Designed miniproteins, single chains. Designs and how they scored, part 106

Each design is a single chain, and the fold is of that chain. pLDDT is the mean over its residues in the fold that is shown.

## One batch from the design tools (miniprotein)

Design m3920
Fold by ESMFold2-Fast:
Structure m3920 (fold): chain A 55 residues (1-55)
Amino acid sequence: MTKEEILAEVERLLAEETDPARRLLLRIAKQEIKRAKSVEEAREIYELLLRQLAA
């Protein structure tokens, strides 16, 4: 996945999410991914987000 593809997926998840706590996690992750200097860093942030959402 490119950084743009990861951002698009987070936006999609945010559009489908109704829980305010989970929405906050998605918004934070989106900002962190935007600031990521590499695709690897963006992917690590995304994987951490998915783990947090699964808990």
Scores: mean pLDDT 83

Design m3921
Fold by ESMFold2-Fast:
Order: sequence, then C-alpha cells, then structure tokens
Structure m3921 (fold): chain A 64 residues (1-64)
Amino acid sequence: MSAEEAYQKGLEAYKKGDLEEAVRYFIEALKLDPSNQKAIDFLRELLAPLPPEETARLALKAAS
C-alpha cells in the first residue's frame, strides 16, 4: 500500500464515521511517507477534539 492509498482509505473510513479506522490509515500513511502534510493535518484535526484517553487508545491500536 502506498502513502496515497493509505490516505485515501483514511478518508473513506472518516466518511463512514469510523474515526478509529481513519486514524489507523492516516498513521499508516505517515509511516510510509512522514512528510505527508495532508495526513498530518487531517490527523491533527481528528485527534484535537478527542479526550487524551481516546487519543492514546487509538495510537496504541495503530502502533500494535
């Protein structure tokens, strides 16, 4: 999977309302291309309104 493909899948998950899956794909896009500004910006917006506990939970799932 390319960084662009991961980013597109993240957007698809977000449109379905699956924030957890969206975050996972955006993190995957950043693992493939750390300079992917679109993924960075979108991930920031998604995580900003979440409580720290939820943010940590999503990060652990993505890292595992």
Scores: mean pLDDT 74

Design m3922
Fold by ESMFold2-Fast:
Structure m3922 (fold): chain A 72 residues (1-72)
Amino acid sequence: MRAELVGEAVAAALALKPGESVEVRVDGLWVRIRKLGEKEVEITANEEEVARAVKETLERRGFKVKVRVEER
C-alpha cells in the first residue's frame, strides 16, 4: 500500500517538530523522516518511487527535502 505509506509519511513530516524523527512502515515498505527545520526534512525510504512521491508532496507544501534511498 504505497499510497497509504506516502500519506502517513507526509502527515508525520507535518506533525514533527525540528529535531524529531519517526519511521513509518506499511506492507514491507518504510520511510524514515527526520525534521531538520520548520520547513526542512530528510527522508530515507527503501523504494525510490516512495521517496519521490513523499518528496514531491512535501515540496508542493513548501518544504525543502533531502532524499536518500536505502534497500534493506
Scores: mean pLDDT 81

Design m3923
Fold by ESMFold2-Fast:
Structure m3923 (fold): chain A 72 residues (1-72)
Amino acid sequence: DEEAQRLYIEGLRLYDEGKYEEAIKKFEEVIEKYPKSSVVPEALEKRAELYEKLGKYEKAEEDRKLLEEKYP
């Protein structure tokens, strides 16, 4: 869990620096490697935002659907 939180914070730092692809990879690591972590919903929200910024609308919609269905 501590590692998941660290990865999420690193993703936020990369997001703030405009390194969107690198930020997505950090959020992906949280979601895939630490699926039970409390920061997974936050990582899904941020990853969806970044997918939209990069024009990856299908992937953004998938993350929003997961948020609605798994974290209502």
Scores: mean pLDDT 85

Design m3925
Fold by ESMFold2-Fast:
Structure m3925 (fold): chain A 79 residues (1-79)
Amino acid sequence: MKVSDEELDRAALGIAAVVASLFSKDPEVAELFRKALQALTVDGNLEEAIKLLREAKEKSTDPEDVRLAENLIKQLESL
């Protein structure tokens, strides 16, 4: 169903927005979000994207970054 592809596109846009937001705060966490975006949009690998988002959450010390990662993980797990 094309609706599932649209949900993946929304998750990818969300990750891109988070990467842009985090780039000046924590480049290591931003790199993990960037890799998750690549796993979704280039590789089509949902499992790897979720794994990278979980790693970003674990490495983040900012509650805002943790919540953003959790929201993206929930969105991807619901697919």
Scores: mean pLDDT 72

Design m3926
Fold by ESMFold2-Fast:
Structure m3926 (fold): chain A 83 residues (1-83)
Amino acid sequence: NPLLEKLEEAIEAAKAGDLEKAKKLVEEILEELGVPAEEDRSLVDPRALEVVELLKKALEALKAGDAEKAIEYLEKAKKIIES
């Protein structure tokens, strides 16, 4: 699963303190999901929406330099994808 592999790379980058790499990977995942910042949610399932919301929160945490909070959101998104 390319999405899951990229998400795992983002988590590892954040854990390593490479917040720039983690941000790029999260942005790439959001782009691959087809969900820009102001996307209409009417055409996606609730699980996909939850993953997107967690990835957006992770991206905001990474922009704020909060690696711990970003990792938490990324791990929650991974758990949903693996389910």
Scores: mean pLDDT 76

Design m3927
Fold by ESMFold2-Fast:
Formats: C-alpha cells, structure tokens, sequence
Structure m3927 (fold): chain A 55 residues (1-55)
C-alpha cells in the first residue's frame, strides 16, 4: 500500500541518518557539522510524515 511504502522509506531514512551521524561523530566532526549532515534527511523524513498523515 502507499502508506506501507512511505513507512518503509521513513525507516530507511532514519537508519541512514543514524549511520551517517555515528560515522561523522567517530570521524571527529563537530555537532554543527553533524547537524548539517542530518538536516536534509530530517527534512525528507518530515515531508514523508506529512504525506503519511494524508493517506
């Protein structure tokens, strides 16, 4: 279903965000740099959550 596809995509983006944030912190990046990496993923997650609410 469209809802299940959106939920799957949200889970994939959350996993990607966690993986990238962990890698950035392990590489010694600052909190500001980690936030900059996370921002586009957070924005896409928010967009998909809005789509899920309309389904």
Amino acid sequence: SPLEEVQRRIRELVDELQTKARAALAAGKTNAEVFAIARPLQEEIERLLDEAERL
Scores: mean pLDDT 87

Design m3928
Fold by ESMFold2-Fast:
Structure m3928 (fold): chain A 84 residues (1-84)
Amino acid sequence: MKEEAEELIKKAEEAVDKGDYETALSYVRQALDLVKELSPEEQKELLPKILDVAMRVSQHPDEDVRIEATMLAIEAATLLASLS
């Protein structure tokens, strides 16, 4: 599970770098769902990376892309805050 979540985060980062924001959001969502099933220590390691990708996408000019990215960023940030 952890290695699968790390691979999804990497794919999301690569999709952002390619300008494929819809694909990036799909990978962020999948990674966030997997991270919820991991240990608190693994969540603390991976959630900041998920949050970073979602925050990068939240700066996009497309309103629908921004809304989805912002919601994912809020969910990741809220989960990360619950761990400390």
Scores: mean pLDDT 83

Design m3929
Fold by ESMFold2-Fast:
Structure m3929 (fold): chain A 66 residues (1-66)
Amino acid sequence: VTPEQARGIARRTADLLLEKGVESAEQGARNAREGAELHRKSGDQDTAFVLEEVARELERRVAEAR
């Protein structure tokens, strides 16, 4: 996975969750952080990297909405 691909996935995921509301985006960010940690520990670094980018994008957008 490239940083560009991960960023694209993060933006699309954030758009979808924010359409459901800020609380959905907050939960999504927590889930993505937990998922990234689990995948990193299991050696799936590509999935961990994507989930980390998803979490950052969601966290950024939630902060902007608050």
Scores: mean pLDDT 82

Design m3930
Fold by ESMFold2-Fast:
Structure m3930 (fold): chain A 63 residues (1-63)
Amino acid sequence: MEELRERLLKEIEETAPDDVGKISQLLAEILRNRFEELGKLLGEKFDVEVLSRELAFAPPEAA
């Protein structure tokens, strides 16, 4: 678990933050993978796709 997160964090650090799109996609993948694994640990299926989709679309219309 932590291995995946550490790999993604390292990639983000090396990736230029100028590309917000790439960062957002990486974050969505990190959260998706983490929630998917949590779902397995809990012994239940989690709607990680729903969560990942919300983050990917990040409806900022809160502005």
Scores: mean pLDDT 59

Design m3931
Fold by ESMFold2-Fast:
Structure m3931 (fold): chain A 56 residues (1-56)
Amino acid sequence: MSEEEREKRLELGIEGAKTLLENGFSKEVAAQFVKTNTGLSEEEAREAVERAEELL
């Protein structure tokens, strides 16, 4: 995966994680959803969730 594609997937992951957190889902559920839907690694999915949490 190119760095450009990875950045776009991270951005989508952050948006998805934010939506899930806003709807009362746990960080674990949000991370799993991001990983499954973006193809990001566990660490990258966790980063997306942390970034989403910072935006709340």
Scores: mean pLDDT 80

Design m3933
Fold by ESMFold2-Fast:
Structure m3933 (fold): chain A 65 residues (1-65)
Amino acid sequence: MMSLEEVKNYMVEKTKELIKEGKSEEEIKEEMGKLLQKIYEENPEYSDEEMQEISLAVLDVLGAS
């Protein structure tokens, strides 16, 4: 399994790739939301706080776009 830091970095990079591909903010939010849900289901040991950190990292990239 990926560490929390690796997951955050992966999600940030994926968000940047979608922006670079010309995806709309709505499309990016939908794709990243589905990916977050999958990560949560595959990593049941992650706390709500850790999940929030991953979500916040994605939102920070979107807000900077």
Scores: mean pLDDT 77

Design m3934
Fold by ESMFold2-Fast:
Structure m3934 (fold): chain A 59 residues (1-59)
Amino acid sequence: SALAVDLLVRNAGLSREVAEEVVRLARQGKLEEAAKLLVEHGGLSPEAAYSAARFIAEL
């Protein structure tokens, strides 16, 4: 959703392109791949990144 992309750009500091990829992967159930991008680009811990990916998938 557009809201999930905007939240990732504003709160995690991701570029829009990376944020869109995170949302796409999370919506496909690829939570580990989405979490990896959140760790690499957003500076989240692996545990926080996985929890965020799960939350994004349900938005």
Scores: mean pLDDT 83

Design m3935
Fold by ESMFold2-Fast:
Structure m3935 (fold): chain A 71 residues (1-71)
Amino acid sequence: MSKEELVKKAKEEYEKGLKLKKEGKYEEAEEHFKKAIELYKEALGKYSKEALETEIDLGILRIEIGVSKIK
């Protein structure tokens, strides 16, 4: 898979995660955000704006549902 294909796939997964979050489907949203993070890290590196922003969104989601508070 090319870098451009990975970025496209990551964006699609991120957008799916946002939609599911808006619908209150938090478990499904988390899965899509995780996929987006992995794809962005592979394509752009772990410190890319896209990867970091998606990780922040996932962190906020987890806090919202009370799944994780620490580490």
Scores: mean pLDDT 78

Design m3936
Fold by ESMFold2-Fast:
Structure m3936 (fold): chain A 87 residues (1-87)
Amino acid sequence: SEEEKERVIKVLDELAERLAELLSGRTRSSLLGQIELAKRDLEESGDIDGVINMLQAMADYARSRGLEEAAEALEEALERIKEIKEE
C-alpha cells in the first residue's frame, strides 16, 4: 500500500542519516547509494521484499567487515521494515 511504502521510505531515510554519521569514504558512498537505489525501486515497484533482501545483504556485508554499529543500524531498520510488511 502507499502507507506502507511511505513508512518504509521513512525508515530508509533515518537509516541513511545514521549510516552517514557512522561511516566514511567509499564504504559510506557505496551503502548510501544502495539505499537511494532501493528507495527509487520501492517507489516504482512497491517491492518491500526487495528492500528486505538488500538490507539483509548490506547488514551481512557490514558485519563481515567489522562495522558493528553500521550492522546494528541496518539490522534495526530491517526488523522495522519487516514489522511494517506484517501489519
Scores: mean pLDDT 87

Design m3938
Fold by ESMFold2-Fast:
Structure m3938 (fold): chain A 87 residues (1-87)
Amino acid sequence: SLLEEIREELEKAREALERGDLEAAERHLERAVELLKRYLAEQGRSELEAEIIEGMVRLTIGVGEAVGDRRWGLEMALRLLERELER
């Protein structure tokens, strides 16, 4: 299912962060966002809700890069996506 695929991408992002592969972590988070947008559309959720979630993830990663803590930004983005899947 899309939900299982999203969880797999988030787990891969977590594993990449643990090994210090920030590029791989970002790719897996981007994949998770793409899958989440598809999942929300299939659930009949608003396009605006999907755009807000994507925007929050993108902003969080960008803030991490801007303050010189890219790992923090990616970890926060991962936590944001995990929370969205719990509700």
Scores: mean pLDDT 87

Design m3939
Fold by ESMFold2-Fast:
Structure m3939 (fold): chain A 57 residues (1-57)
Amino acid sequence: SAYDRVSQLTGVSPEKIREAVELIEKGEYEKAAEVLGLSKRQALGVKEMVEIMKEML
């Protein structure tokens, strides 16, 4: 549900958000940015949004 909420805010599919978060956790920031179609800075912002949404659940 955290991925679905971030999907609604960003317009990126929840599956791609989940994949990108896993890549960031592995230190693969460039691949995460490519999956999201965003910059590396924006991809880190997406991960932070997911973490915030998980904490609010």
Scores: mean pLDDT 81

Design m3940
Fold by ESMFold2-Fast:
Structure m3940 (fold): chain A 68 residues (1-68)
Amino acid sequence: SKVREALEALKAGDVEKALELAREGKKEALEYGNSGTASTLEQAIEALEKGRVDLAIRYLEAAEKAVE
């Protein structure tokens, strides 16, 4: 999933790639009608843009858990 890929990129220190993948994951969640996951990913994106990596990891983990 895009969320898993974003989390892996972030663990590798690639914030730019994680941000791109999180944005793609949000778009996919919206297309599937999953507004809750999209909202969580939006919070992860905002955290990444502000350099709050630890907070972003928490939101990405929450989004991954919500995806079966």
Scores: mean pLDDT 82

Design m3941
Fold by ESMFold2-Fast:
Formats: sequence, C-alpha cells, structure tokens
Structure m3941 (fold): chain A 58 residues (1-58)
Amino acid sequence: SAEEAAEEAVKIVEEKDDDDVIAKEAQKLIEKYNITDDEEITYVSDKALAVKEKKYAA
C-alpha cells in the first residue's frame, strides 16, 4: 500500500544523503507496491522529501 511504501521510504531517507539515491529508491518502492495512482505516488514522494528536509534543517 502507499502507506507501507511511505514508511519504507522514510527509513531509506534516514540512511541515505544523496537526492538522486533517495528519488531512485522511492521509485523502486512505487514499483514494488504497484502504486499507479498519481495521488499515492505524490504521497510517497512528499513523505520522503519531508523527512529529508527535516534531517538537513537540523
């Protein structure tokens, strides 16, 4: 589900610093969970980016 993909994306962002790596891993999660809905794709991407922004804002 999109929720599960978002949770895995958050864990990946905590371990990775490179934007391209984070984006690539988020795309792999979208594919793994068969997410085709644009709203769900945006949800997963936004969750990953929000965690990254908090990591670099601290």
Scores: mean pLDDT 70

Design m3942
Fold by ESMFold2-Fast:
Structure m3942 (fold): chain A 69 residues (1-69)
Amino acid sequence: SDEEKLKEILELADEILKPKEAELKALNEKLATTPDPEEVIRLGAEDFSIRANAVIEAIEIYKKKLEEE
């Protein structure tokens, strides 16, 4: 099932993000306190990049798991 595959990939992405929770918290604190619209866009892009890279890594881990099973 595609839904089951997506769930497993998202669970892997969450696990990858756990060691990055402090970095994401720092980014969110900066987003909450910055008055600069350009910095808001930049920080938002950094948050998105961290999360997107976690999903990409999760997909690669998922593929490797399928090849080993």
Scores: mean pLDDT 82

Design m3944
Fold by ESMFold2-Fast:
Structure m3944 (fold): chain A 57 residues (1-57)
Amino acid sequence: MTLQQILESAKLLNLDPKEILERGIRSLEAALADSEGVDPEGVRAALERLREILKEL
């Protein structure tokens, strides 16, 4: 579970998991806009998941 792993790693490293998630969301939004041969549906699904996790924090 990559998203859960990021949250746990952030806590262990004394980093703000909220800022890490926000940066991840912005990076995925930029990648989706450029559509560089990647599966756009997969990126959208990941983006929605990150947004839901951010709402829970």
Scores: mean pLDDT 70

Design m3945
Fold by ESMFold2-Fast:
Structure m3945 (fold): chain A 62 residues (1-62)
Amino acid sequence: SEEARRLAEEVVRLAREGIRALAAGDDAKGLEYGKKAKELARELEEKFGKEKARELLDELGL
């Protein structure tokens, strides 16, 4: 569904921002983005199922 794809795209965006922050030495910001990504990934799994969530995230390079 459109909603599932949008949630997956947001998870990937947050995860990438977290990695970028950690690479720049901002551990606090990196952990904050990582936490948000995990929370949103959990929401994706709860709403659309674990298999579909994994498939969408894999397609987006996560």
Scores: mean pLDDT 84

Design m3947
Fold by ESMFold2-Fast:
Structure m3947 (fold): chain A 63 residues (1-63)
Amino acid sequence: SLLQSVGLSKTIVEEMEKLKADDDTKVLAINRFSSGTLSEKELRDIIENSKNAEELKKKLLEA
C-alpha cells in the first residue's frame, strides 16, 4: 500500500480500513503524520476514538 511507504505502521492502515476510511481521509492522516503534526501514537488514539470514517476525518482536520 502507498500508505505504508511513509513509515506508518501496518496496524494504523488496517484500523483506518476497518473504519472504511476513503482515500482522502487516509491522505489527510499521512499528511498530518509526515508534516510532524501528529505522531503515530496520536494517530492511533484518534482512530481508536473514532466511530466511523466521517468522525475520523473530522478529528484529523481539527488536529
Scores: mean pLDDT 77

Design m3948
Fold by ESMFold2-Fast:
Structure m3948 (fold): chain A 59 residues (1-59)
Amino acid sequence: MKLYEATEDYEAKSPLELSIKKGDILRVLAELGDHYLVVENLKTGERGIVPKSVLKEVK
């Protein structure tokens, strides 16, 4: 399972995007090009698109 951690808070700008908080752990569901991921927030169970720039990969 590929995991990412939110490095900063992000507020969704569209209904397809997910709002996240710094430190949230996100499971990757799909990649959308080079700049976005479709993720599931493991804390809330919510799914949506987030920019890769606000995330770091967990080992």
Scores: mean pLDDT 83

Design m3949
Fold by ESMFold2-Fast:
Structure m3949 (fold): chain A 62 residues (1-62)
Amino acid sequence: SLLEKGQKLFEEGRKLMNVEKRYDEAAKKFDEAARYYDQSGDEVNAALAEIYAAIAKMDAKR
C-alpha cells in the first residue's frame, strides 16, 4: 500500500540521517515518504516527514 511505502521510506531516511550521516540522501527519502503519506491521506505523518526532510537539508548545508 501507499502507507507501507511511506513508512519504509521514512525508516530508510532515518537510518541514512542517524547512522550513515548521509543528509542529502536522507532528505530525498523523507520527501518521497511525505508524498506517499499525502497520497494515502495520512496528513500527520506527511507533515512529520516534511519536517524531517527540512532538518536533513539544514544539516547537509553544514
Scores: mean pLDDT 86

Design m3950
Fold by ESMFold2-Fast:
Structure m3950 (fold): chain A 66 residues (1-66)
Amino acid sequence: SLQQQLQQLQQQIKQDPNNADSLTGLGIVLAKLGKLEEAKEYLKKALELDPDNEIARENLEKIEKE
């Protein structure tokens, strides 16, 4: 479930707050839950840590597209 994925990703980030992959995953799950502003924050943070993260970039672009 999305809720279980959210809980797992939050636990991973608690152990490693600067893990770009976990931050990207959290952003994606938050976007699926309709929490778009929170999703954008985590995806932007992931891109600050790993600018070459295509998954984070694509998901951020998708949210910002009107």
Scores: mean pLDDT 84

Design m3951
Fold by ESMFold2-Fast:
Formats: structure tokens, sequence, C-alpha cells
Structure m3951 (fold): chain A 82 residues (1-82)
């Protein structure tokens, strides 16, 4: 398993924490529908997965999960604009 540098790991963890905060803020502005709740749960699970992967030194999985979270955040922002 490829090991992450402490700096790379800390950077991914910080990005995951910021995304968690952003997900909560965006969800608060969305219509409270089952569709939006499903997106919120999926984004939250992916952020948790990214944090765990980063802590284990699996930066490839962590970055992939972060990218997926960003796509969910983008979709939720588009819905908030409607």
Amino acid sequence: MKRASPEERAQVLAEADELLKEIKEIFDKLPKTSENARKYVAAMLLVISARVAAELGDLETARQDIEAVKKYVEEMKKEAEK
C-alpha cells in the first residue's frame, strides 16, 4: 500500500471537514424532499469514507470520494438555485 505524506493526509482531512460543513449548509437551504435527503446522506457517507481512507493512508480512495462529494455538492447547489 502506498503511504501518504503527513502533509497530504492533513490536506485531504481538512478538505473533507470543509465539505462536511458545506454539505450541511447547502442542505439547510434545499427543499426538504426525499430526493434531497437521499443526496445529503450519500454525500455525508462519501465524506466519512474519504476521512477514513485518508487516515489509513489510502489517498487514491480518499481523493476519489472527495471528487464524488464535490459532484453531489454541485447538484445540490443547482437545486438550491431553482
Scores: mean pLDDT 79

Design m3952
Fold by ESMFold2-Fast:
Structure m3952 (fold): chain A 56 residues (1-56)
Amino acid sequence: SSSEQAAEAFKEGLELFNLGKYDEAAKAFQKAIDLAPEDEDLLIRAKGYLASAKQA
């Protein structure tokens, strides 16, 4: 489902972010947002990490 795919993309983004791969992490977080735009909790978390990745 889109929700499961969004959670997977978010998890991948976190792993990439922890490795310092900020450009790749940003893409993964954007994918999570695109897959589950109505999941408020995921959207807030993904947007926060996306902003951090873009500023790193």
Scores: mean pLDDT 83

Design m3953
Fold by ESMFold2-Fast:
Structure m3953 (fold): chain A 94 residues (1-94)
Amino acid sequence: MKKDIEEAKKLYDELLKQGFSREEAIRYLAEKYFGKSPSLFIAAVLTLIGLALDEAFKEHKGDLEAIRKAMEPKFAEINEYVKKLLKEWEEKQK
């Protein structure tokens, strides 16, 4: 676990240096750790949700209904991304 976390952090820093956005870097980590480390994969997915929530919170200060509406399409996008990873994983198992 500790070694995988350190490697993930180093890779994240390297991706940012290469010009990747925070979201792009975290998506790369999610794909890399899908099937390899469930804990790191879930951490990456939760980080994507956290980035979207932080953006919505800054845009819609104190308006919980506006934040909720802004988060609905972001959750749908993340769910579709996870479904795509699951399909790719299932195809590799055949």
Scores: mean pLDDT 75

Design m3954
Fold by ESMFold2-Fast:
Structure m3954 (fold): chain A 75 residues (1-75)
Amino acid sequence: SMEELKRVLEEIERLVEEARRLILETLETKDPSTFERFKEVLERLLELIKEHFPEAYEEVKKALEEEVEYLKEVV
């Protein structure tokens, strides 16, 4: 439904904003716990994309995995 799609898009936007904050916090603090929270947020984001936007899933997954590897080197 249109209402369901709107809620999914709002949740994706919320998760993207949370991930952005966690990236900045991880870069500033180099705290492994912040990095673990970032990975949890990315897993939730990928689950929503896989379910609702499956054609974009592989490209988004690859881009997010590259970001995780970059942050892993910093922490």
Scores: mean pLDDT 83

Design m3955
Fold by ESMFold2-Fast:
Structure m3955 (fold): chain A 123 residues (1-123)
Amino acid sequence: MSEEEATKRAEEAARIGAKGTEEEGIEAAELAAEVGKSGQKEAATAAAEGAAAAGGSGSEEAGIAAAEAAKEVAKSGQAEAAGAAAVAAGAAYGSGSEEARKAGEEAGKYAAEEARKAAAEGK
């Protein structure tokens, strides 16, 4: 997708995720993951905000989806986006669900590793 489309989807993800329902949390996480997969580095950090909002819904399913979105954002190759993805993974961890906690913990470790790689590459 284009940078403009990626930015618009990232903003929509944050807006939808802020509503705090399970269904909207899942939708926000899916949009954030699409932005993460797009390769648009500038939009990837904004997508992490959408993933974090999804994780904060208190829903197990939204938390798991947020953790997966955080992994996709971390793959952007940008250290700032990977750092923001680690915060999003933390939101998933905090959902109170054991499955979401495990997904968030795994995503957080992945994001931290990607942040180290991106920093070493000067990205």
Scores: mean pLDDT 77

Design m3957
Fold by ESMFold2-Fast:
Structure m3957 (fold): chain A 72 residues (1-72)
Amino acid sequence: NREELEEFIKKLEKKIKELEKEIEELKKKLEKAKEEGNEEEAKKIELEIEFKEGMIGLLRGMKAWTEKLLKK
């Protein structure tokens, strides 16, 4: 039971790192779109970044909740 929760935390951490890497790549694309004056593409990328940041928030919440269960 505890071991399964610890493994779940590791999976959440891995997914968070993957999303952080994806956001970093999107930020590079956003800078390029802004430099090119492509406002429509920049806005689309900003929304995608916000969505992925929201996902990270949810995953961090799940991790914190799972960690509280482990401390019992």
Scores: mean pLDDT 85

